Designed miniproteins, single chains, continued (2). Designs and how they scored, part 70

Each design is a single chain, and the fold is of that chain. pLDDT is the mean over its residues in the fold that is shown.

## One batch from the design tools (miniprotein)

Design m6417
Fold by ESMFold2-Fast:
Structure m6417 (fold): chain A 83 residues (1-83)
Amino acid sequence: MKIEKLRDAIKNAKEALENIDDKKKAGELLKKAAESAVEAGDLESAKLIGEAGALLRAGDFEGAKKYLKEAIERLQEKLKELE
């Protein structure tokens, strides 16, 4: 697993969560987070980020935040196991 890509995924996911009310900015950050998660080898976290992006596009901000928080926690736990 690429630790730097895992950190990039966490950073972009957290920035997306902080900007969740800005649908365009959050959407771009979610795309970057998912791409970094895939490059890190964490396909399940990438899938959760993708689900958050779909919910954000549908206007379900609370659902998007829930899936995004789950993805962030999962990515952070994986990072701790590798450090």
Scores: mean pLDDT 84

Design m6418
Fold by ESMFold2-Fast:
Structure m6418 (fold): chain A 62 residues (1-62)
Amino acid sequence: SPALEAAAAQAEADLARTRELGDKYIKESSPETAKGIRGVTEKNVADLESRAAALRQAAAAQ
């Protein structure tokens, strides 16, 4: 469905943006702060990867 295709595309865009911002903030932060940002970024990336994959599979099945 167009709605599932749009949702998959949005999740994929959110994933790319989360990686970009995480990398930027890690580079600009102190080592202690960067460790915290890395942990949060890894969790958010994993969650978004799972969501994007599920939505893409659902879109492809229709």
Scores: mean pLDDT 85

Design m6419
Fold by ESMFold2-Fast:
Structure m6419 (fold): chain A 94 residues (1-94)
Amino acid sequence: LEVILRQVLEHVEVSDDITFSEFKEKVLEAAKDLGLSEVNINTISNVINDVKRYSKVKDSQPISNGIMRLIMEYQAGVKLSDNVETFLKVLTGI
């Protein structure tokens, strides 16, 4: 999971005002462009949906504040799901 997430996220440009819906669309497009299998694309989709649940962000809302909160919780030792923790590890490089 970490390897495929890193490959996909390296191909996604993120602005501070990007909405969750736009972010998910860019992630899934990048996964398809990289030639990932349907199984791997579905795995990535599940990770992104899990991030949405934990961040409490709606589709039309910017993701930046939700992600920042999750990073702070992760650094404070708050237990998140394995999918969310893997996502944050890849995103922060920690």
Scores: mean pLDDT 77

Design m6420
Fold by ESMFold2-Fast:
Structure m6420 (fold): chain A 64 residues (1-64)
Amino acid sequence: SELKKFEEELERAREKAKKATEEALKNEDDPKRQELLEEIHEAFLAMIDSIKKLIEERKKKKEE
């Protein structure tokens, strides 16, 4: 289903974001910029979790 493919893409995006954040943190010496990078990553993860919750709600509503 399209929703399952979208969930798989969201998981791939999550893994890519984690790797990108880890690499950025390794190359960043400014603590204030490190904090900003972590905040951006946390916001991105929260967005993914919110989208996944919406997908699960839609799946439940179609099967009931």
Scores: mean pLDDT 81

Design m6421
Fold by ESMFold2-Fast:
Structure m6421 (fold): chain A 71 residues (1-71)
Amino acid sequence: MDKDLEVYKKIIELSRAGKDEEAEELLEKHWNAKGKTKEEKEKAIAEKLKKLVPKIAEERAKKEGKPLPAP
């Protein structure tokens, strides 16, 4: 389930250690092993953003100090 998160965490640690090349190589290898293309990843991100849009609108309204229209 969160194996992707664990890999990204490793990549961040490598990048923090100044091993940016190894971090990028690990990222590419991980995506290649999962058979996912950049396009497939972008679609998954877009779908997730679509679900986050209502929350972003709510946070924005709260920051402006204005009430959200209630149903």
Scores: mean pLDDT 64

Design m6422
Fold by ESMFold2-Fast:
Structure m6422 (fold): chain A 59 residues (1-59)
Amino acid sequence: MAAAEAERKKEKFERYKKLALDLGLSEEDAETMAELAVRHNVPEDQFEITLKGIAAIRA
């Protein structure tokens, strides 16, 4: 579990950072959002909804 958890956190961080960048967040904001989501174990679907909400506000 420990090794698998570390690998999943790294992969999840990279995926979330890419999702945030794809929605137009800056690299700094994308990294911060991805790190927080991984730290708090936020599900990917919930993270996507949050990012879409942010994008809608910025639009």
Scores: mean pLDDT 75

Design m6423
Fold by ESMFold2-Fast:
Structure m6423 (fold): chain A 93 residues (1-93)
Amino acid sequence: SEDELLELAREVNRKLKEKYKEAKEKYPEDEEKLKEEIKKILEEEGEKYGLSEEEKEEILKAFEEALEKGLDVAFAAGIAELVRHVEKKKKEE
C-alpha cells in the first residue's frame, strides 16, 4: 500500500534524524568519528529491515558521494537510498 510505504518512510526518517542528533551530541568536535557513527546508524537500520550487504553498500556509497556537499546533505542522501531499498523490499514481499 502506498500509504503504508509513506508511513514507513516517515518513521525511518524520524528515527534516523533522532539518532543523527544523538551522534552530533556525542561527537561535536570529531567529524571523522561522527562520519563513522553515521555509517553505523545507516548499516544497522538497513540490517533491521533485512537489507543485503550489496544494498547496505549502495546506501553507504550514496552517503560518501554526497559528503562533498556537507554532512547533513550526505546523511539525507543515505536515508533516501535506505528508504528506496526498504520500499523495494516491501513491494517484493
Scores: mean pLDDT 83

Design m6424
Fold by ESMFold2-Fast:
Structure m6424 (fold): chain A 80 residues (1-80)
Amino acid sequence: SREEKYRWLREGLAVFREQVEELMKTLSPEQQERLRELMRELERLVEDYLAGRISEEEFLERYGKILEEMAKIILESLKE
């Protein structure tokens, strides 16, 4: 149902946020700030989608871009 999807998305975002906060402990201050900004953007995007302000197509496009940028930071943090 729509309510189950909304709950799943919110719960998934909360778990993801917790994992990101743990990862931040291993990051430089510059990487931490970039990752925090991307998390805020992701949270706003989810809120806009749940409020019906953006289409599913627009949500998926923007979501993919945010995840791509987060992945770059994470990959940088794993390099010696």
Scores: mean pLDDT 80

Design m6425
Fold by ESMFold2-Fast:
Structure m6425 (fold): chain A 71 residues (1-71)
Amino acid sequence: SMKEEIEKILEEGERAIREKNREKVIEVIRRLIELKAFDEARELLTKAVREGVLTPGEALRLIAEMLEAQR
């Protein structure tokens, strides 16, 4: 199901944050945006910025992608 897929993607994203794998975090957030899982994408993005895995510039680009996907 879509919910099970989102849960697996979130687990992958949390692992990527722990491993400080910036590229994987961006990939996971983009997959969540593609699935229109915007709440989960925002939550993971916020955590990645707080943990220092993503820069403010990277976060701004992902927020812009999310806003475009909501149109």
Scores: mean pLDDT 88

Design m6426
Fold by ESMFold2-Fast:
Structure m6426 (fold): chain A 91 residues (1-91)
Amino acid sequence: MKVTIEAKGEKKPTVTVRVENADVDAVLGRATSKSTGRKYLAAAPEPNGEITLTFPEPDEIERVEVYGIELKDKPRIVKLLASAEVKIELK
């Protein structure tokens, strides 16, 4: 499995995740706000390929975590696929 995380979009926090050979039904992105510590969630139904996660509130993000989700009987987080600290240097 290979996961690449790329953060982009100053006005709208967007994260592009490329996942290869994931053994899960979906992926969940969780972003942590630098100012409030609040967590924002974005999900994508396709676990493999290039996935764009757009967080709805225009907030400064410090960390993004990507989880694998199993959706068959009941939604559950199966495994942490990748974790990346997105350090935004704003001046």
Scores: mean pLDDT 63

Design m6427
Fold by ESMFold2-Fast:
Structure m6427 (fold): chain A 72 residues (1-72)
Amino acid sequence: MTVEELRALPPEERARRVAEALGWDPDVVDPESGISNAQIAGALLDAAEAAGFRSPLDLVRHQEELAAALAA
């Protein structure tokens, strides 16, 4: 699942596909922010493309690595 493949899909389907690949329920909404998992997944795709990652999953792995480094 690459950024290029996801760009070929409609926006709603792109966000859903990214959420599914992350193992997320796209309909779940954070009660504090009001942001859905689908909205977060869509933002991750946009961020991955802007940063030059091949897929949103590569961005998520990079963010997990940064979070681990900051927690240490």
Scores: mean pLDDT 75

Design m6428
Fold by ESMFold2-Fast:
Structure m6428 (fold): chain A 81 residues (1-81)
Amino acid sequence: ALSPLEKEIEELLRRAVLALAEGREDEARRLADQIVSTLLSHGRRELAIGALEYLRLVAEDLGREAVVAWLDERIAELRAL
């Protein structure tokens, strides 16, 4: 079974994917920031990177080029920590 943290992140990812599918790019970015902040507060940097890489694949598949570029920058920043 998923931990409470993993379940929270799964729900946030689901909402971010739906926002990307519906073209709500600002909401998708806010949800991505919330996922990162939540995971970093628990020392889960690698999981935060994985979550953003997953969202990047979804955004790329949906043709959300601005979100892909933004996620690439956020992933690079996390990797530099």
Scores: mean pLDDT 89

Design m6429
Fold by ESMFold2-Fast:
Structure m6429 (fold): chain A 108 residues (1-108)
Amino acid sequence: STLADFSDEELEKLIEELEEEIKRAEEQKREDLLQEGKLMLYMLKFMLGEISWEEFRKKVLEIVPEELKPKVEELFRRIQETNPDTPEAAVEFLEEVLKLIREYKASL
């Protein structure tokens, strides 16, 4: 993935930009943007080595809807078995989680 090829400086800049977007989403009470922004933020923090894979997983589970938690945990386990603890695994995990959230919201 293109994101997995980013330098540490590029990732740090994206984190700063995302933290500003998250703050704006909170002020505007845009829960959808807040959720997606936080998920991306924790993925980037993991890619920089600021948080562990387990901490990244815990943060994702805190953000996703309760109904999706079992599917997200199954997805985490599946990805961990094939490509564990890599930037590629983190990006793949986030893309699948975002897909699950968007499909869930579309079903409501």
Scores: mean pLDDT 78

Design m6430
Fold by ESMFold2-Fast:
Structure m6430 (fold): chain A 79 residues (1-79)
Amino acid sequence: EVEELLKKAEEYIEKAKEYAEKGKYDEARKELSLAKSYVDKAIELMEKQGVPAEEIEELYKKFREKAKPIADKVSEEIS
């Protein structure tokens, strides 16, 4: 189910944010990786359902923007 996969992705982004705020960057990276995995699964399922490629790309960008502040903190290793 696409909605369940996207909900899991958002859940993992939220967990990554919490870990990054606590300075647990390894855990934050793992949660971001899991979030990306669920977004990728949702996109693959949407492609099978005939969702237009542009709409799928827009969704992917939306999740990237949500993850950006967390990824920026994690990529510094020190913050």
Scores: mean pLDDT 79

Design m6431
Fold by ESMFold2-Fast:
Structure m6431 (fold): chain A 89 residues (1-89)
Amino acid sequence: MLSLEEIRELARQAALETDDPEKIKTQLEILTAIANGDSEKATKIVIEELEKRGIKVDEELRKKLLEYFEKASKEHSEELKAAAEGLAE
């Protein structure tokens, strides 16, 4: 079972090691989904990539990935909101 830290490290490794335009495109789609709060879409893309690599994905892993991307989407939105409010005061 992958931890949240392992999932984050895999995403970072993929981003830094990838010179393949197709993989870069996939990573941009994941990041765009997270930025838009579409954690379900981000989760589906990641699961598809894991399955292509022969990694078995069960319901527990799917749930943890969804929770991770929901948290990431919320955190990103809160940071942007906090910065905007700080400038307004």
Scores: mean pLDDT 64

Design m6432
Fold by ESMFold2-Fast:
Structure m6432 (fold): chain A 84 residues (1-84)
Amino acid sequence: MKEKERKYASSSTGLAISAIGAEQDAVLAARKNPEKAKEIIEEAEKLTKEANELALNIKDDKQKEEAQKKVDELEELAARAKEE
């Protein structure tokens, strides 16, 4: 149903926002303590995987594509945090 599929896309967006916050914290931590930065980055990657799994469960192709795009952006941010 379209209503249920929209709910899944919205949930994926919520996880993406949370993980983006964790990525910002990871960038700040990386500059002070590399050991703690690794732990924060791993947590952000876990949230990103959860968002990706929600996107895969969406049956409407268009909504799935929109949710997946947000997850891809989040994965890119996680990769950048590892570099800092």
Scores: mean pLDDT 65

Design m6433
Fold by ESMFold2-Fast:
Structure m6433 (fold): chain A 123 residues (1-123)
Amino acid sequence: WDEVVELAARLAEENRDLIGPLRAELEAFRERVEARAVDPSDLVAVLAYQVYRELLERGVPEEVATLAGLIVREAVRLAPTLPEFSDLDEAEFAVRLASGEIPLEKVEEALRRAVEALRRRAA
C-alpha cells in the first residue's frame, strides 16, 4: 500500500500541469474529503481519500495530494478494462490493491492509464 501511495504521488507530481484544467474536479474531491461525505461502503472513494490524507500527513502539497487521490479513483474505475483484471469489479480491484495483491508493475500501468484518461477529459 505505501508503494502505491508513493507511486500515485510521483505520477501526480509529474503531471502537475493537470491541476489547472481539472480544478473543478479537484475542488469537488477535496470538499467531499473535508466534509467527511464518504460512504464507508464506497471502497473506491475510501481508497482515494486515504491516499489524499496519507500524502498530506507526509507533507505533500495539498494540490498534489488531491491530484494523486483523483488518479487512484480513476485507476480503480478503469482497472476492469485491463485484460488481467476484466473479471474484477471496481470494489474487488480496490480490495486487492489495498491488500498489496496486485503487482506494482500492474498498479503503475493502471495509474498511467488513469492519467491519460484525465488528460483527455481536461482537453
Scores: mean pLDDT 68

Design m6434
Fold by ESMFold2-Fast:
Structure m6434 (fold): chain A 81 residues (1-81)
Amino acid sequence: KEMEELLEKLATLVASAIQEHPEYREEIRAHALGLLPQLLANPEAAKEAIEESLKEVTVEPDEELKKEIFEELKKAYESLL
């Protein structure tokens, strides 16, 4: 599933950012959720940007945090359909 893969990559980015800056957890989540309309409008550009950002990820995110973020993003994405 094209969009599911993109949401997993975004969840990885968000989880990594939260692990580096846990004090900004709410702001990081809000920013990621705000990107979902752009993913719907231009998924190719969003995919390129997310994949480029993933190259900067040097630490493996916590699997539980990643799953939590993924489920949140997926529910928000489904609410936009």
Scores: mean pLDDT 78

Design m6435
Fold by ESMFold2-Fast:
Structure m6435 (fold): chain A 82 residues (1-82)
Amino acid sequence: AEETIEKEAERLREAGAPEEKVEELRRLMYEAVDAARAGDLASALEALQRMGELANSLPEEARPTALEAVGRVLELVNRVAG
């Protein structure tokens, strides 16, 4: 999970996302996975929802990369939750 999250953060930087937004998305990615591991699916889904909202605030060129990151974190959450 950590490797995937850090890789997605780097992809966001390369796509032109502002560093402040990259750090917020990175925090939400860890929050979603950690919540799922704790069995707190409500918090995991809330973090994923906030990631989607934040993606919409990014420059247009970075949005596809951010949406891919949301999808990959959703896959991680699903694997952890069972």
Scores: mean pLDDT 83

Design m6436
Fold by ESMFold2-Fast:
Structure m6436 (fold): chain A 77 residues (1-77)
Amino acid sequence: SSLSFDQAVNLLLQAARDNNQDAANEYSDYIIANRSKEQLQQAFDALSKLNEEVKDDIFTSRPALESSIIRLQIALE
């Protein structure tokens, strides 16, 4: 069964928060492969918002979050 866009974005945000790199890669790749450029922008904006919310916490899930932002940014170029 296919994931909805909102489900995929929420799972990506959860993976990024949990520093689950494998899950973050899977859901980022799924969104890039299966969604419009407008939906990619929405996913990028959601990750960027999360990054702003956690930027002052040195123990955040930054590695998985940062790599997901970069992956979506490259896909938008």
Scores: mean pLDDT 80

Design m6437
Fold by ESMFold2-Fast:
Structure m6437 (fold): chain A 58 residues (1-58)
Amino acid sequence: SDQLQAQAQSLLQFATSGDPVKPITLDKLMTAFTSLYPQADAGAVRQILQTLLQEQLA
């Protein structure tokens, strides 16, 4: 859980810091994350990424 959250935060920061004009979607983040970490629980990753995206938009 903590490792997945750290990995998800790192991916989101990388994705959002490169191009602020391009919208990053949950689906794109999920595709990228599962490609990098194929053993990860997709359900848990989705919840973490969704929460982080909501925090970034708040």
Scores: mean pLDDT 72

Design m6438
Fold by ESMFold2-Fast:
Order: sequence, then structure tokens, then C-alpha cells
Structure m6438 (fold): chain A 120 residues (1-120)
Amino acid sequence: MSKQQQIRRLQELARELARAAYRGGKGTAMGLLRQAALLGLESLEATAELVRALVDYDGDGLGDWLVQGILSESPDLGVRLGTRMALGAERVADAERDPERSRRLRALARRLRDAAGSLR
């Protein structure tokens, strides 16, 4: 897949994930998140684009859903997913010009790392 195609697919999955978090059970949402993580785990840039698309689509509610989803995963996958999504959130926060959005992204990154740490 080209980098441009990967980013477009991650943005599509991010919108599906945001919708699934509200409409489907946690299992459906986590299934889509695993698919997104497999695409994003090899690239910090792709993971950052996924986090950006999720935050832009779902707003503040996404943080609680992602943390709960990670805590509900198998320990090995939850640690990897939480750690990679936290790095993505920090990268988005570093590029963010809105101080309030940057603060929320950094708070999300800390919560994701804490969730991953609790699974170790």
C-alpha cells in the first residue's frame, strides 16, 4: 500500500471506529481498532494521522472509549496498542496549534500509557 493509500485507509477506519464506539458493542469497536493498529504500528506518522482523524471526528468522548478498549484487550496487545496510540497522540499534540486541543491530546496520551502500564 502507498503511504497516501495507508493514510486514507486509516482515516476511513478512524471514522468507522468513532461510529462503532457509539453504535456497536466494545467488541466491534476493538475489532476495528486492532485493524487500525496493525496498519499504524509500523509507522508513527500513520498512527498520528489515525489519532488526529479520531479526535477530529469524535472529540472528548474518544479518550474514555480508547482507554476502556485498551484495558479490555489481552495484555500483550493492550500494551502495544496503548503505547503506540499514546505516541501518536503526543505527535499530534506537538503539531497542534490550539492549546486546549493540545492539552487534551497530551492528557489522552498519559491515560493511554497508564492503561498500557496497568496491563504489564
Scores: mean pLDDT 67

Design m6439
Fold by ESMFold2-Fast:
Structure m6439 (fold): chain A 75 residues (1-75)
Amino acid sequence: MKITEEQANEAAVTAYRLLKAGKSVEEIWEAVAKATGISLEEARDIVEYALKISDDPAVQAAAVANRLLKKDDEL
């Protein structure tokens, strides 16, 4: 299933909120997977990538959205 821009934005907003609240990375993976319907393993890879590029939750959330959209553009 192709992830829509709306689903990617919903996942990013949810991830941003959880990152700001200091929630565990596992809870963030689960929230992203639930919002988009992707596997927990794929959500983990996307979130771990976002965490590596910046310590800013807003930049991390934007990276999650970009990775979700780019994955579907390649498929």
Scores: mean pLDDT 78

Design m6440
Fold by ESMFold2-Fast:
Order: sequence, then structure tokens, then C-alpha cells
Structure m6440 (fold): chain A 83 residues (1-83)
Amino acid sequence: TSRQLRSSTIGDVVRLSYQYYYDKMNNGTSDIQSRQGSMQYMVDTMIRRNMPVSDIINTVQDMGVYFGIPKSVIQQMIDYIRR
């Protein structure tokens, strides 16, 4: 179904974002910088994959909570996406 295809695409983006986090951590990047970088990488990947703006915003809001990103940074990312 379209929902299953969307969920699979989001799952792939989340997996790539975790891989980015681990790669940065293994190279000595701090936890907070690695988390913020992973969120930015996730946003850029979703934009590159031509995902609907509403899906990108919803994913950023949900994943921002799980990654422990400050609400001000989440809002900045949403403002960037809505441009």
C-alpha cells in the first residue's frame, strides 16, 4: 500500500541517519554534534528523495524528540523545510 511504501522510505532514511551518527561518533565527534548532524542529514535526505513537505515536517518533529534535539533547533529545521 502507499502507506507501507512511505513507511519503508522513512525507515531507510532513519537507518541512514543512525549510520551517519555512528560514523561521526567513531571519528571523535561529540554526541550532541553527532545527533544534530544526523538530524540535518535526515532532513537533507528526505528533501533529496522528494518526500512531501508535510511528511518531512512530521518526521522531523517525531525524530527530534527521539534524538533529544532542543525545541528551538527543531523549529529552525521546520522553518527551513517550509521555505
Scores: mean pLDDT 73

Design m6441
Fold by ESMFold2-Fast:
Structure m6441 (fold): chain A 85 residues (1-85)
Amino acid sequence: MFPKEKIEVSKLFVEAMKKLEELDSNDPVVREAIREISEIRREFVKNGDLKKVAERLRQMAEKYAPVHPEIAEILRELAEKVEKI
C-alpha cells in the first residue's frame, strides 16, 4: 500500500471518529465503538490490508445495528469509503 492510500484511510478514520464523538461520549456503547475502531486502525497501520479493514467495519456495523443504529450507519459509511480506495 502506498503512502497516499494510508493518508486517505487515516482521514476517513478521523472523520468517522469525529461523528462518533458527536454522539453521547458517556454512553458505554459509544465508548466501546470508538475503542474498536481504534483497534482496527492500529491493525491497518501494521498490515495495510484495506479489504480486511472494510470487512471488520461491516461486521462491527452489524453487531451495533440492533443496539445503536447511528453507530452502525457511521461504520457502514466508513466501510464503503474504505472499499472505494
Scores: mean pLDDT 80

Design m6442
Fold by ESMFold2-Fast:
Structure m6442 (fold): chain A 83 residues (1-83)
Amino acid sequence: SMAAELEKLKQLYRKYISRLVAVSIIGMADDDEEATREALRKLVREFGEEVGMSKEKIEELAKSVRGIKDASDALDEMYEEAK
């Protein structure tokens, strides 16, 4: 049903937000901006793949990620488009 599919999408989104928080905390501890940026980009790519976005759109959104806020915004955009 549509309700069951929406609930699965919501659970997937919550999982990726939890991972975003973990990457953010680790990045603050390690003080490695390049490694943090690449981890955030990887997170955005993986979420885009799981919600079935085109590879072109996934790469456009992932490449726009420079920090935590950009990654959060990208996940939000992907989530809203997948609804």
Scores: mean pLDDT 86

Design m6443
Fold by ESMFold2-Fast:
Structure m6443 (fold): chain A 75 residues (1-75)
Amino acid sequence: MKQQIIQLILDFAAQTTDPRIAREFRTMAEFIASSDLSVEQVIDSAIRLLERAARAVPSERDLAARYIEQIRSLS
C-alpha cells in the first residue's frame, strides 16, 4: 500500500509541468517513506496534495483526477 502510493506520487511529479508542484510531491513521497503514518493518513495526504495540484495547474485537472481515483482504488 504505502509503496504503491509513493510510486503514484512520484509518477505524478514526473508528469506535471509545474516544478514547484513536482518538488512538493517529491517532498511528500520522502515524508511518507520516512514516517509511521496510518494508511488512511497516507491516502488523505496524497489526495489533498493532488487536489491542490489540480487547483494550481487547471490544465492538469483531469490528470490529477485519474491519480486520485487510482489512490482511492487502493483503499
Scores: mean pLDDT 83

Design m6444
Fold by ESMFold2-Fast:
Structure m6444 (fold): chain A 97 residues (1-97)
Amino acid sequence: DKEEFERELEAGVYELAIATYLAIAEQKMSPEEREEVKKLSPLERDKKLGEFIAKQDPEAARLIAEYLRKLSELLKGVDPERAKQYEELAKAIEEAV
């Protein structure tokens, strides 16, 4: 259905944007910081990457947190566990700004 397709497209765009920012953050980290984040669970790693972005570029961090909030709302009724993880990540990034 059109509504389902449009929701999936919107979610996909936010997910791609967030993944791109996190990947760039990891590449800009020192070798020591990179080794530390590799030891973490996926969610804890993403939190550390988001905190790094907040330190380097607070405006980018606020935008990522906004995208995560929108993703959480889009997925709330479909994948509540994933929605909760996005909300937790958004809160961690917001607290780091």
Scores: mean pLDDT 87

Design m6445
Fold by ESMFold2-Fast:
Structure m6445 (fold): chain A 90 residues (1-90)
Amino acid sequence: MSKIEKLKELRKIGEKIVELLREEGMEELADEVREKFIEVLTALEEGDIERALEILEEIEKLVKEKAKNSKRYEEIMKLLEEAKKIVESL
C-alpha cells in the first residue's frame, strides 16, 4: 500500500470514529477527536511518525476517559488499533 493509500485509509478511520461518537451523542468528544486526527494526518504528511503516534495515544486516552461506557467503545478502540498499525507501518 502506498503512503497516499495509507493516508486515505487513516482519514476514513478517523471519520468513522467521529461518526460513531456523534451517534452516541458525544459531540464535544467527536470534535476533539476530529481535530486530533487532522493533526495526525498533518504530522504524517510532514514525515513525523513519532508525533502521529503520540497524538493517536492522546486520542486513545480521551476515548478511554470519556467514552468507556459507550456501546461503541470496543468498535472505536478497534479502529484506533487499526490506525496505529497503519502509522507504525509507515
Scores: mean pLDDT 86

Design m6446
Fold by ESMFold2-Fast:
Structure m6446 (fold): chain A 96 residues (1-96)
Amino acid sequence: MLKLYDPNGNEIPQMTIEVLDENGKVLYSLTGNEKEDLVGHITEKGFGIQKKVGDEKEPLFRFLTDEPVTELVAGKSYKGYLLKNGKKEPVTVRVS
């Protein structure tokens, strides 16, 4: 199950989050129906998703936005960079 939190620590409604590469290929799709317990935090620099692995939280991905984001809005897309293996890759995050 996915739980999302705003910059003030308030839980926000469930939404679908898709991370797409520069060619429109879906790299990650988060629908709220995941078998794993996923936690997302939104900040002025972007957002990160973590999964619970035993008693630890493992980073699934971290996304940096081109502009500050205080909320995720259904129907809006956000541009920025996916941080993966020490590299920044251009991506689009689609919210629905």
Scores: mean pLDDT 70

Design m6447
Fold by ESMFold2-Fast:
Structure m6447 (fold): chain A 79 residues (1-79)
Amino acid sequence: SMEKLKEALEYLKKGIEAVKKGDIESAIKYFAKAVQAAEPVDKEVAELAQKAADAALNGDLETAIELAERGIKRVEELL
C-alpha cells in the first residue's frame, strides 16, 4: 500500500539521521521498522532496510547510509 511505503520512507530517513548523529541503537530500530513496513509491499525495500540495519550493527556506517538511501530512492520511484 502507499501508506506502508510512506511509513518505510519515514523510517529510512529517521535511520539515516540517527546514524549521522551517532545514535546507532535508534538507527537499527528505525531500519527494523522500515523492514516491517516494507515487507508486505516491496521485497527490495525490505531487503535494503535489513542490510542497512546489519551494516549499522557492524559499525559500517557509510554502507548503512548508502543502503538506506537506495531504499529511499526505490520507495520514491514507487510513489
Scores: mean pLDDT 90

Design m6448
Fold by ESMFold2-Fast:
Structure m6448 (fold): chain A 55 residues (1-55)
Amino acid sequence: SRRDAMDAAIQALHDAGLLSEAQAQRLLAMSETEREAALVRLKVVSPEDAADFGL
């Protein structure tokens, strides 16, 4: 599902060092809409990065 893909992408960003453990845990607890807003706010997912992580 889109949620499972987002969860995998958030974990991949954490493994790549682009997100802290606390940021990753918080994002995983959010709804899809909240996570999209949070990722835009953090500027950690550009369109290019999102494509690399299957977003």
Scores: mean pLDDT 66

Design m6449
Fold by ESMFold2-Fast:
Structure m6449 (fold): chain A 73 residues (1-73)
Amino acid sequence: RPLSEEEARQALEDARAVIEKAREAYKNGDPLAPVLLTAAYLHLIAASLGPESYRKDVEELLKEVRELAKEME
């Protein structure tokens, strides 16, 4: 079940927004920061089912999520 271009675009936008919130939450010492980061990761997994043209964006954001996760622990 590959995602449509619109579904993949929306998932990438959602992932970007949630990563931003996770970074802000982490900076403020919010215990929900890891939960937000997990949500961002799920959006990126969804986006990875989209067209090949979004692959580089997904890979870049996944790297950001992994780096932020390491900073939290």
Scores: mean pLDDT 78

Design m6450
Fold by ESMFold2-Fast:
Structure m6450 (fold): chain A 110 residues (1-110)
Amino acid sequence: AHPVTRGLVDGYEALVAEGQEEVAFRGLVSLLAARLEDAGLSELADQIVSAVEAGDYERLAALLRENAATLAAISPELAQMGEVVLAIAEGRAAGLSPEERVARARAIVE
């Protein structure tokens, strides 16, 4: 996994341990959206943010799966960041614990 994405998962795990998973997840989504806007994908960025604000993690997961090739075409780092957000979104949709969501994100960057 890319070192930047590994650092993001490390930071996510640390914030989850402090009971601040929502802050950590919103931070990851905001960073992903900003990177998409910088790449000229403002519509996708808006769709992702709207799904998170609505608590629609199934829609967020679907958007990330549908656009995986697009993210990979921009950079390997952005593709990995998308995979991390997807793993967490799927965990949230499935009602997994915060610790299980961290484990799923960690598996992407191992």
Scores: mean pLDDT 86

